# Designed miniproteins, single chains, continued (2): the designs that were tried, part 69

Each design is a single chain, and the fold is of that chain. pLDDT is the mean over its residues in the fold that is shown.

## One batch from the design tools (miniprotein)

Design m6282
Fold by ESMFold2-Fast:
Order: sequence, then C-alpha cells, then structure tokens
Structure m6282 (fold): chain A 121 residues (1-121)
Amino acid sequence: MLDKRGYSELHWAAERGDVEKVKELLEKGADVNEVAVDPETGKPTRSKLTPLHLAAYMGRVEVVKVLIENGADVNYKDGYGKTPLDYARLRLELGVPVVVDGKRSSRADLERTVALLEENL
C-alpha cells in the first residue's frame, strides 16, 4: 500500500531494515524496482526513489543484499539523477548513525553497503 510520501510497503520495509518483510513482499510479487508513486495521481513522485535507494541511504546491508539478489537495478537514477550508491556515500560523508523505527545503522554498515553496491556495478 502507498502512504502520503508515495512509499509502498517494500519502500518502508527497506528503509527500516526489515529483512524478513522485504523477503515476504518480494515472494508475494512486489516489484523490486518500484518507484515512489503519488497516491492521488498514480504517477511516479518527483523523487522516483526505489527501495534500494532507501536501504542504501539507511545503511541496511542485509536488505541491500536481498534487493540486489532479487534483481534490483543498482544503477537506477532517481528524479534528481542519484543512484543508490550516491545515497550510501552521502550518508557515509555525514558520519552520523541512522535510526529509523528504533533500528540503528553504524558507519560499518554504511561502508559495507557502499562496497556491496560498488561490486555490483
């Protein structure tokens, strides 16, 4: 389902690092490369963020791995011309832990995320 930001359940699971929910949604036929969609118009939002963009920005290493294994496009450019790797690098440069829904990501998680995305280019 879409929320007011156009995020599907897969977008939210990826951002939170909920590996089991990501696997469940992909098994049920969720599009691994789905973009954020405006719920009123059904058109892609200006951001055009994929689940992989959110997982990369949040340093969700295991989710990034699962998304790539399920055919996520590591070279997908969002509405601002940014790839998932660009977002992972941005978070690493900011140097702060990311906490979403109580789940913290470390600098080491961001470094592993960058390496994983680079090896799949």
Scores: mean pLDDT 77

Design m6283
Fold by ESMFold2-Fast:
Structure m6283 (fold): chain A 107 residues (1-107)
Amino acid sequence: AADAAGDTELHRAARAGDAERVRALLEAGADVNAQDKMGRTPLHYAAAPPPSVSREAALEVVRVLLEHGADVNAQDIFGRTPLDLARARGLEEIVELLLKAGADPNA
């Protein structure tokens, strides 16, 4: 279920680096490409995790979302992709994973 901002449990689990919860929600039929009020998908949040989330946890969430058909080139209301957010944070391993999954490096 989404709140009034379009923020789903999948958005929150992805932002928290909780790969087990992400997988469980997707298997339960959560929309992998659900957009919140900022146009952001769960993959946007997984690509720019807070410092409290380990690199390993963030990478696993990104992998699970991509495995379930996350749109690697989804744009938020500012035209930013998950790749743009990962680059802005200097998260090189997430950048590499997104590029291997088909992210447009010039988007």
Scores: mean pLDDT 85

Design m6284
Fold by ESMFold2-Fast:
Structure m6284 (fold): chain A 58 residues (1-58)
Amino acid sequence: VLVRAVRDYEAKTPDELSVKKGDILEVLEVVDGDRVLAKSLSTGKEGIVPIKYLELLE
């Protein structure tokens, strides 16, 4: 599943991923109701991102 960051997010912990508005990510796993494990397509890095910073592409 592909998602796009709707705003910049700065990682607060080592397991989180920093994203920039417009970044495209692949959702690998839903961690809980508020967070996903995602992989950045531009950097190849993986980490946890809050769902509220992401929009579904398809």
Scores: mean pLDDT 82

Design m6285
Fold by ESMFold2-Fast:
Structure m6285 (fold): chain A 89 residues (1-89)
Amino acid sequence: GSEELNKKLLEAARNGDLEKVKELLKQGADVNYRDEEGNTPLHLAAGSTAPNAEEIVELLLKNGADPDHRNKQGLTPQEVAVLNSNNLA
């Protein structure tokens, strides 16, 4: 896979684009690719407010996403999801 495919996977996971996540994984995108903050596609999907975020989380896990991976804040995908849910704006 290329960095371009990996970055597109991060964007698709963040945006709740389930069909694009499926396409990019089939094209060989790295399911555990990390952005500049150390976020993986699983971090971005877990922190997403998109209606299909849980379906994307399940798809990423089935494709070998590491649920224990920590970003630069020391947060796992589950911890990102919890913090996002507790954020009172």
Scores: mean pLDDT 83

Design m6286
Fold by ESMFold2-Fast:
Structure m6286 (fold): chain A 154 residues (1-154)
Amino acid sequence: SIVDEIVERAVSFILEDPDSVVFVIGGRSALEIADRIIDELRKRGVELPQKRVLFIPGTPEAVPQAIAYNQLEEELTDPVEVAKAILEKYLPGVKKALIVVTSSVVTKGKDGPQVLKTVLDALKKAGVEVKVILTPGAAVLKPLFEGYDVTVLP
């Protein structure tokens, strides 16, 4: 399945570089993908995989799950502010990032594109090497990644 391909690509990305991080951006489907990547990394003996696979909320409804998943201490309601808090906590020391974007960034509310811009701007300022995977429902976002290494899944 497409989820299996994302999981395999993300696991390989993490295993190739100890300073790499995966950001999965979206709603429920993004959280399910992040959990599957963590499970696969644990099976391969990766210590503290939750520090390497980060769930970024693409919608306000995903905010409580993102706070719990990324072990944030702040009570936040804005998905952009949650993204900033995750980046502040986990971005130091990161050299490479894989960004996985799901359809909820496009199909649910206005916050998704602003969250995505917040993540991309932070990674660019930090000098992080970025690779992007777009799920089919997120393919419309491809123009926002001009100059990036982008794979659109079928």
Scores: mean pLDDT 86

Design m6287
Fold by ESMFold2-Fast:
Structure m6287 (fold): chain A 62 residues (1-62)
Amino acid sequence: GLKLYRALEDFEAQTPEELSFKKGDLLLVDSSTSPGAVWWRATSTTTGETGLVPARYIELVE
């Protein structure tokens, strides 16, 4: 299921597959995202855009 994460710092996408976000942004991560992966698939709750985010830049809220 989807889980809510918070951005710990700013990130700028380097490719169209990556998602840019700002520190404090809330992101939804799909449970289909690979456990232990360096990059996770996320959806921005601010923009509704979906892309890959670095797992170490976000923390679980729920």
Scores: mean pLDDT 78

Design m6288
Fold by ESMFold2-Fast:
Formats: structure tokens, sequence, C-alpha cells
Structure m6288 (fold): chain A 80 residues (1-80)
């Protein structure tokens, strides 16, 4: 359900705020992407949010990375 997806992504966003390395951010982004794939959104939406998650993984500021993930979750929510 969208509620369960939002709860799981929120837990990963809390983990993202504490991330110290780009490798940790990349692992978190991979987990978020897998959750979006399981949610059953279109490939077009997945391609778009994949780019947002790639940008988030490269962000040096964890707050900016969380903002990009929040935008990606909003786009998935609108597509479902």
Amino acid sequence: SMKELAEEVTRLMLRLQKAKTQSEREEIMREIYELFEKAGVSQETLDHVRELLRQAAKEKDNGQAVSLVTLALSEVREAL
C-alpha cells in the first residue's frame, strides 16, 4: 500500500540523515528504488525517480539528499 511504502521510505530517509559516506547514500538510494519498483509504478515514473535518486546519492548535504528523496516519493505517490 502507499501508506506502507511511505513508512518504509521515511525510515530510509532517517537513515540517510545519519549517512557519513557516499557509499552509504548509494546503498540507501538502491533500497528506495527497489521499494518504488515493488510499488508497481510505470517505467516512465521509475526512470524519472531513478535520476532524482542518483542526484541524491551524489549530494554532499544529507538534508538536500532527503529533499530529493521526498520529491521522488511525491512523484511515485501521484503516479499510483
Scores: mean pLDDT 85

Design m6289
Fold by ESMFold2-Fast:
Structure m6289 (fold): chain A 69 residues (1-69)
Amino acid sequence: MSETELRVLNYLLSLPKGTWVSAAELAKALGLSQSTVSRALNGLKKEGYVESRRDASGRTLYGVSEELE
């Protein structure tokens, strides 16, 4: 994984189990651009570490894959 992907994954793993967050929330928390976080999340999703869902407003949320629980 890239350093950014590892940093994003480690942050997600530090959150309470079952927490789902947007790329914008991750960008703010990590001090990264939303585009940087979105690229890292896409890489993590492709590798099976992170899953995505859509909320009622159409916003994409990300969480740790069930395989890591």
Scores: mean pLDDT 79

Design m6290
Fold by ESMFold2-Fast:
Structure m6290 (fold): chain A 110 residues (1-110)
Amino acid sequence: LSLNEQLLLAAEVGDLERVRELLAAGADVNARRPETGDTPLHLAARNGHAEVVRLLLEAGADVNARNKEGKTPLQLAEESLERYKGKVSEEKEQEYEETIRILREAGAVE
């Protein structure tokens, strides 16, 4: 896998240390998955990986990037919280809420 493909996968699964290593190795923080147009920030936000979201934003991720469905990372995080509220752990719900808070503070718009 390319560095960019590895970054997309690491962000999707919430592997904070792997994301850090790949960014240090020169992976593009704004890389896109060809099938969906998702950036690492889209994938981390969709899965409520708050610490990965913070790291990606610090590394210069485009907070308002739109995927092929026209969705921003914020919209994906909000849709996931709505879908999974009451169906996941309280800790995971708090991670989604923290993800939404981080994105909004970074200037995310819907």
Scores: mean pLDDT 90

Design m6291
Fold by ESMFold2-Fast:
Structure m6291 (fold): chain A 114 residues (1-114)
Amino acid sequence: MELQNELLEAAYNGDVEKVKELIEKGADINAPVTEDTKLFGIPLNPELGLTVGQVALYLAAKNGHLEVVRLLIEAGADVNAKLPGGKTAVQVAEENGHEEVRRLLLEAGADPEA
């Protein structure tokens, strides 16, 4: 689970090289969030039914980290997951003014409304 926790932190921080390294080391983008999954030591709620990649994609999109978003999409992250508050990565990118991230997510099949 260490690799998944580091992936979430790297995605939040926009650390492109770290995200790439962790994916190459076998960090499973489709791994479910468990009681052992943490962001900066804070446990994530496994009852949300989210994958690590869905959370990482949301964090990168929220913070405008275009290249991290691209890497996560290429690694198979689901672009349409709803996070706490009912928002998707495309919606949070739009709300935070990250136009290039929003466009990339839409090109990858993200639904802006439905």
Scores: mean pLDDT 79

Design m6292
Fold by ESMFold2-Fast:
Structure m6292 (fold): chain A 55 residues (1-55)
Amino acid sequence: MGAEIRARREAMGLSQRELARRAGVSQATVSRYERGEITPSPETLARILRALGEP
């Protein structure tokens, strides 16, 4: 999961900070998700996927 978040973010040209702002979390939290250190809650995951998905 974390690797997929990173790959999709990079494909969109987003920085970790920009994705974090769009998802309403800190940049450190995005980094930890992408490294697989923590798993997002269902609501946070939904915000991240919306930020990475199609409008």
Scores: mean pLDDT 77

Design m6293
Fold by ESMFold2-Fast:
Parts: sequence; structure tokens; C-alpha cells
Structure m6293 (fold): chain A 84 residues (1-84)
Amino acid sequence: SARDAAIQALRTIPLPIAQRVAEALRTPDLHSLLELVTEMTIEFARTTDPARKLQLLEIFIAVARAFRDEATVARLEAEKASLQ
């Protein structure tokens, strides 16, 4: 499923919050997922580390893929490409 593929992708990202997002999707716990997305959005806005921004974008892309939000996936992948 799209969710299972997203969970596997999240587990390859070497960032502790990615594992927390994977668990929220697995359970599924939408409340925890929304809290984690909010936390990541704040971190993305505050970080100046391009490597950290790329990791956060990969997590956002995985979440969008889990929900089959193809428009959001395309937008986030374009943003990721602009940082590489």
C-alpha cells in the first residue's frame, strides 16, 4: 500500500523524527502525525542546514505519498530538487 511504502521510506531517513512519523502512520495515529508535521514545519522554517532541510522534505514527501496527495508530492519534489 502507499502507506506501507511511505513507512519503509521513512525508516531509511537517518533522523529520529522520521521514525516517529513512521510509527504514527503505522498505528495509525493522525493526532500524533499532525503534531509531528507541525514540529517539522517549524524546524524547516528555522534550520539553515541544507542537509536537514532535505531530510525534512523527504519526510514531508513520504507523508504526502501515504495520503496519495500527488500535487503536494510534485511540489515538494520540485523544492527538494532546488536545494540540490
Scores: mean pLDDT 87

Design m6294
Fold by ESMFold2-Fast:
Structure m6294 (fold): chain A 70 residues (1-70)
Amino acid sequence: ESRLKAIFEEVLGTEPIGINDNFFELGGHSLKAVELVAKIRSEFNVEIPDEEAEKITTVQKAVDYINSKL
């Protein structure tokens, strides 16, 4: 949870963010979304297909996805 929040804050260049705040509403764009997904894949050693990556718009959604793979 806190690590995923930190990754979102690092990619967006803004802090603090809420766990239910929308990534794109916080100033994220497609290139930052690619960077975010790459950092999550690396940090948690999980495979995230592009179709699932498109759904990860909040910290909470990222937490739910990672927990589904553990």
Scores: mean pLDDT 75

Design m6295
Fold by ESMFold2-Fast:
Structure m6295 (fold): chain A 93 residues (1-93)
Amino acid sequence: SSLGLELLQAARDGDVERVRELLAQGADVNAKDSSGMTPLHLAAVFGHVEVVKVLLEAGADVNAKDEFGRTPLDLARETGQEEIAAILEEAAA
């Protein structure tokens, strides 16, 4: 849906309020782009801590894998996002 694509873009941009609005409108928290990346993958790789927290509160799948088999935690580690990596490790436990 268009809401899913808008959620992916808002998560990539770190637009916390737009993420909240789109989730309230029924956007799929686990929407996937052409590479299999979810909003949680994009928020993690771009370092958007508050978006990561909002997506987790909305029930985002911490174990979702992109087309390369990478989880949001894998991407946080690869990009040096230490705070996001810690949040995702706790959420996966």
Scores: mean pLDDT 91

Design m6296
Fold by ESMFold2-Fast:
Structure m6296 (fold): chain A 58 residues (1-58)
Amino acid sequence: MIKAVAVAPSPATSEDELSLRPGEEVEILEEVDENWVLARSLTTGRVGRVPKSTLREV
């Protein structure tokens, strides 16, 4: 399991994106492309795309 924490806010701009607050922990499920991952919020259980630049691996 790859665990990461949001270091910047990630407001969802489309329905397939995950909205994150700084300090929220996520599980990285897979890489979508060079800039995006598919992640699950450990706080809410929701799954969506997140910019890699907003995350730091723990």
Scores: mean pLDDT 78

Design m6297
Fold by ESMFold2-Fast:
Structure m6297 (fold): chain A 62 residues (1-62)
Amino acid sequence: SEEEIREAFRLFDKDGDGTVTTKELGTVMRSLGQNPTDEEIDEMDVDGDGTVDYDEFVTMMS
């Protein structure tokens, strides 16, 4: 499951910097069979910069 999470994350991490935008995060999670709320996505954006790193993403999915 972690490998599938990583693979989905990497698909949307076009820059290869280990982050995805909050807009892309919702799409990634839906591809994994999840349905996050906007509030849940915003909560993962700790710095409020519109991006989420891999560690935050894995924590949200676990």
Scores: mean pLDDT 71

Design m6298
Fold by ESMFold2-Fast:
Structure m6298 (fold): chain A 160 residues (1-160)
Amino acid sequence: SALRVTIVYYTLSGTTRKIMEVIAEELESLGAEVTLIHIEPSLSPEALLEAMRAADLLVLGTDVVAGEAHPLFKEALERVAELARREAPGVLEGLPVGVVVTGRDMTGMEAVAEEIERFLESLGGRVVGRLLIATGELSEEEQIELAREFARALHAALLA
């Protein structure tokens, strides 16, 4: 059966969406079935948690602005964590997870990636990779190639 990948992201600038679309296309070229989910106020924590748990690989990511993740992204993760603590402790146990953070420069990006990794690990997720894209330091071509390399590395990690 095909590898099921769920990519969950928030984007204010559109950059994380573009990077996640490149990751999705590369994973699909490797035979995966990819679902892309944009975090928005109408997305229920129940629907998000179910999409995360249904995956064989989860990729979670966000934009960083002024060194921080957007409040809407942080609130969505908090709501999922609360639901999981109440109804499904360890719901992502052993699930391989990748983390993607984009920003203008490296300010706050490692800290936000660590926050996302701690969130996923608190649910039982196993972090298998991170990708940091500083759009002010990398050409669009370099950003695309890093996203493709990251997708290939995630796929390879699942076959080992």
Scores: mean pLDDT 90

Design m6299
Fold by ESMFold2-Fast:
Structure m6299 (fold): chain A 148 residues (1-148)
Amino acid sequence: MGLDVNYQLEPSPSTLQSTPLHLAAGSGDLEKVEELLKKGADVNAKDIFGNTPLHLAAKAGHLEIVELLLKAGADVNAKDVFGNTPLHLAAKAGHLEIVEVLLKAGADVNAKDVYGYTPLHLAEEAGHKEIVEVLLEAGADKNAKSLL
C-alpha cells in the first residue's frame, strides 16, 4: 500500500510580497542591504506594485543604498505598475544626488509613465528647480507630450 505524494513547486518566483531586500532598501538599513546582497538576494525582485528595491531606495532618499544596488546589477530602468522608473520617483521626491547617480548609471531621462509623464514633468510639477536643470542637461525633452 503506497501513498502518492504530490509536490507542487511554483515554476517561477513571484514577488507578490516585499522581499527582505525591499524592506531594508526602503527603510535605509544599509548593513542589512549589504548582508542580503552577499547572500545572493535578487536585486531586481518586484513587489506586488512592480517596485524593485532600487525604486524604494530612490523614493526614500537613501543615496548609499542606491549606489550599492546599482553596483549589484540593479536595473536602473525597471518600471513599476504605473510605468515609473527609479528616476521618476527620485525626481518627484526631490533627491538631487540620487537623480545624478541614476543618470550616470544609464537611466532613461525621457522614460514615460502610463500617463506619458517623464521625470522632467514630475520635477517641474513638484518645483524641484535644480533637478529640472540636471535633467535638461542630461537631454530631457522639455516639449515631451503625454500619450493620454
Scores: mean pLDDT 85

Design m6300
Fold by ESMFold2-Fast:
Structure m6300 (fold): chain A 92 residues (1-92)
Amino acid sequence: SVNDLTREILADRLEEIEKVLRENEELLNKAVEEFAPVARELYETEGASMEEAMEKFIEKLRKLSEEDPRYEKLAEVVELILEAQLRARAAA
């Protein structure tokens, strides 16, 4: 599956990624909840892809990092996951 290939691509970094996500779970969940209506509008109004929505989410996390540097590490991790998912889809 795409998820299995994504985990394989990230295998050497998986523990670090999971730790960052776990330690910042509250911040990530809040950012996701605030972004959900924006993602919905992108899909319904603009016909955006999941990739385009994820790119916008990463931009949101980087903007939030200006006030709280913990969001910078979250942005890096989300970008790594997106890159791995794109590679996995290309291989499928």
Scores: mean pLDDT 79

Design m6301
Fold by ESMFold2-Fast:
Structure m6301 (fold): chain A 76 residues (1-76)
Amino acid sequence: NAKGETELHRAARAGDLAKVKELLKNGADVAARDKDGYSPVNYAVMEGHYEVAELLLKELEKKGLTQYAAPLDALS
């Protein structure tokens, strides 16, 4: 696993919506960056887990950190 990758990064990459919800409820850092500069929402989008990505974007919006999500719909 990459240095700096959190449980939320791993859950988002795996598409584990239930685990993502649990981690966010417990105060997981939605804006955490791994050593490659990726946040959990970046992994959810890259792996095509859009339900997880939507949940993470909502949490970023609550914190005023939408710049960490980039344009979700612009990825191809």
Scores: mean pLDDT 73

Design m6302
Fold by ESMFold2-Fast:
Structure m6302 (fold): chain A 67 residues (1-67)
Amino acid sequence: MEDQRAFQDLDQDGDGKVSIKRMRMVAEGMGFSLTDEELKSWDKDGDGTIDYEEFVEFMRELRARKA
């Protein structure tokens, strides 16, 4: 539920996509410093954005790192 709300807040255009730049800000807000290479690995389409399903997977990985 929190991931859906966070995604909606980041997806201001309502296109169902979030930019890699916004993903970096989310990670930094959670206390993670990710490289551009790491962020690009989550961009399966190479278009500089990720969809909701990718966003949920990304958030799950960040929470797993927050031990």
Scores: mean pLDDT 71

Design m6303
Fold by ESMFold2-Fast:
Structure m6303 (fold): chain A 160 residues (1-160)
Amino acid sequence: FPVPAPNRLVLKNTTLGDYELANRDDVEELIVINSTLGHYAFYNATSLKTLVLENSTLTGDYVFYNATGLRVLRIRNSTLNGNYIFYNATGLRVARLENSTLNGNYLFYNATGLRVLELLDTTNNSTNMLDGATSLQLLSVNGEVVYEAPDAPSLLELLS
């Protein structure tokens, strides 16, 4: 009998090694709490639409490599040490990072769909974070607009 694939995956108090959940095309919503993710842990998660990361550490590079379906990213109280974590997240539209530390480089490399990036109380040690993010319309840091495209639509349209 066919076992229905889980549309939502919740990881709590979990340590994932390298490639452990690679090529999962059945997860649309991922919630990661009090967990540690290694290199390529969710490599090629093409069906992932929403990611919530809370109180977690991403130690690995390319953790969400080619998450092309990802649209909404929310990170809270977390540390991102790996490089290229969201490499080629071309569907990503909105990313919000709160009370977090970004130590890895190229975090949103080639996130060509990214429109809004919000950093609240977040320490950014990343270089080339937005390399290839060609659709970026708004970057805000602690509620202050630090970048706005000249032809940007209203914030309501960007956040919808």
Scores: mean pLDDT 84

Design m6304
Fold by ESMFold2-Fast:
Structure m6304 (fold): chain A 121 residues (1-121)
Amino acid sequence: SSALGRELLEAAAALDVERVRALLEQGADVNYQDENGYTPLHVLARNLRPGQEERAREIASLLLRNGADPTVRTTTDNGYTALHLAAASEVGREGLELFESLGLDPNIKDDLGKTPRDLIK
């Protein structure tokens, strides 16, 4: 259901671990993409703030265990993976390192040939 997919995006953006868990149990599509190609992993990575790393790790681990594909690319921007968005987030390098520790590939290039590391300020 597109409604469950949208709710999963909102729960991931809010760092609501229990809501993410409940929506996945209800059969929400873990790889749901919104109009901009953003998956739950993308919105989690994009909205990452300092001090949220452990909660983000818990949600990312839940998504990945339920079959989240970290290679999915946005349709807006330059075709970003979740790891590109983590690197470009407010936590930058720490966000990149968090998601790399979960097995995300830091060498995937965007449409301009940039890796996630190239987006760190």
Scores: mean pLDDT 87

Design m6305
Fold by ESMFold2-Fast:
Structure m6305 (fold): chain A 58 residues (1-58)
Amino acid sequence: MILARALYDYTAKTPNELSFKKGDLIEILKVVNNYWWYGRSLKTGKEGYFPAIYIEEL
């Protein structure tokens, strides 16, 4: 299991993106490219794409 912590709040800009708050834990499910990752929020259980720059790997 690859875990990351949100460094900043992120608001989804499309329905396929994941919204989260600073400090939220996200399970990394797929690295699409260097800029976009796909993950699941451990807080909400929702999945989506987000910018990798908003996340710190644990």
Scores: mean pLDDT 86

Design m6306
Fold by ESMFold2-Fast:
Structure m6306 (fold): chain A 65 residues (1-65)
Amino acid sequence: SEGLKEAIDGFVELANILSTLVKIEEVDGKRVYYLRARTKEEKENAEILKKRAEEAGDEVYLTYE
C-alpha cells in the first residue's frame, strides 16, 4: 500500500542520514556529533543530520573528503 511504502521510504531516508554518523561524544556537558561524507549524496545526508542536531542544541563536526 502507499502508506506502507511511505513509511519504508522514510525509514530508509533516516538510515541513509544516520549512515554519515561516525560517533557521538559529550564535551563539557554538550553532545557533539562527528559526521563524515565522501559522495555528493553522503554530503547532502550529512548536512540534513547536521541541521537537525544543531536545531536540537547539539554541536556538529562534519568532515568532507
Scores: mean pLDDT 82

Design m6307
Fold by ESMFold2-Fast:
Parts: sequence; C-alpha cells; structure tokens
Structure m6307 (fold): chain A 64 residues (1-64)
Amino acid sequence: MPTAALAVRELREANGLSQRELGELLGVSAATVSRIERGEARPSDAVLRKLAELLGVSVADLEA
C-alpha cells in the first residue's frame, strides 16, 4: 500500500502544486512537506485532515 508520503507527493503533483505552495496551503514550511514526502516526518492529524480537504480525498485515501 502507498504510504502517506507517496500519496501526498502523487496528489500534489496531480494538482500541479510545488512543495512550497502545498506548505502554504497546509500552514507548514516547504521543508516540512519535503520531509513528509521523504517519509522523514509523519503528518499530524490536523495536516492530514486539511490535506484531504484541499485535495478532495478522504484521510483514509492518504493512509492507503
């Protein structure tokens, strides 16, 4: 199953967003987005919820 890291990257790229732009939408730095996408940081529940809302997917889809 894809990790949240892989799902975040794929959904971000599908929406034409840079790591900086996604970070601004989530209220985190581009470095935090990069760490999440590299699997070096686990997104918080609040970040997962906001990401799911912004990308039009469920939280479960980001964890699948």
Scores: mean pLDDT 75

Design m6309
Fold by ESMFold2-Fast:
Structure m6309 (fold): chain A 64 residues (1-64)
Amino acid sequence: MTSLLGERLRAARDRAGLSQRELAERAGLSQATISALESGRIGMSRATLEAIARALGVPLEAIE
């Protein structure tokens, strides 16, 4: 992965023990969206970042 934000997201997800699908279901997103965010193919909106942080149980600063 080439995106620093995407690498941080992947690391946070790995620490939580979640698959891309499980994180997507908790955040109300698709697995394809999580994969695209982690690979840096798409940018992350504030709302998406907040949903992911909530799903992981971490503060925004942990993945921002």
Scores: mean pLDDT 78

Design m6310
Fold by ESMFold2-Fast:
Structure m6310 (fold): chain A 75 residues (1-75)
Amino acid sequence: MVRSEISRLINDVINSARNGSSISTIRRLVSRFISRASPIMSDQQIIDMIINKSQIDGLSQSNIDLIIDMVRQQI
């Protein structure tokens, strides 16, 4: 199901940022996530999902901001 794939992809983005992966790696994962999410979710729903999941998973504010900036550049 598409929702399960989107959940997996956002978890990949969050884990990549948490583990200190390169900017290019995080950007690639964000692009993959957006390509699957954008046909079925609004821009605001995508941003809200990232904020919600990142806060639940205990990401630092700087990592959350980094991911949001990358998303905003692609939508």
Scores: mean pLDDT 81

Design m6311
Fold by ESMFold2-Fast:
Structure m6311 (fold): chain A 69 residues (1-69)
Amino acid sequence: SPMSEEERAAIRERIRRELAETYGASREEVDRLLEAVLAGDDETYAELLSRLMGMPKEEVIREMEEARK
C-alpha cells in the first residue's frame, strides 16, 4: 500500500531530527538535506553532507541508507 501522508510526515520529522542531532546542521541545512532525501536526489544529498561533515561522498551515501532504516 502507498505510504499515507501522516506516515510520510512522521518519517520526514524523524529524518529532520536525526540530521539535526547527528550532524549539528542548521535548520536551513537540514531543510536542504531533507528536500534532497525526499526527492530521491542521492547525489545532491551526498554533496551537501560531504561538505558539512568533511567525509567522502560514498560514506555519506552509506549513512543516508542507515538513516532510512
Scores: mean pLDDT 73

Design m6312
Fold by ESMFold2-Fast:
Structure m6312 (fold): chain A 64 residues (1-64)
Amino acid sequence: MEQEINDALVLIMVGIARIDAEKGRYDDAIETLKKALEFAKKNGVSEETIKYIEDELKRVEEEK
């Protein structure tokens, strides 16, 4: 219930970060993904969603 809402919110943050990365704003994308990861760890987001954020962060860091 709350975990599902938190998962959805975090996925929206990841989506915003991906748009920033596509526009070449890699530093902004990385900061947003780090904030999403901190929110996820603090707010009881699923381990699967946490891993997804970590994978996205690695991908964006490689594109920088």
Scores: mean pLDDT 80

Design m6313
Fold by ESMFold2-Fast:
Structure m6313 (fold): chain A 120 residues (1-120)
Amino acid sequence: SLGDELLKAAREGDLEKVKELLEKGADVNAADAAGTTPLHLAARAGHLEIVRVLLEAGADVNAQDILGRTPLHLAAAAGHLEIVRVLLEAGADADAQDVFGRTPLDLARRAGNEELVAVL
């Protein structure tokens, strides 16, 4: 499906393919069996420009996967400071809790990332 291709392109960092698929009518909020969206995959992988393109296309900034994780949780866990800033500017909930009661701030602290702790 176009949604499956969008998930793959977002994970792999293929910006041109992401734009092509969105123009073809791919669902920006497509989710796999784990509730993982293109925004989750781009945020986790550090693909800043894909994060911006997905948000401009109407991606749900607060989408939760099967573990209750948002794109902000994944960006914070991975240490992607600028993606964290972009997600917060787009209205990401900094207090969102995963199924273990962890916030993005908790994940940044576990990673030992002082700059992320200061932003969250």
Scores: mean pLDDT 93

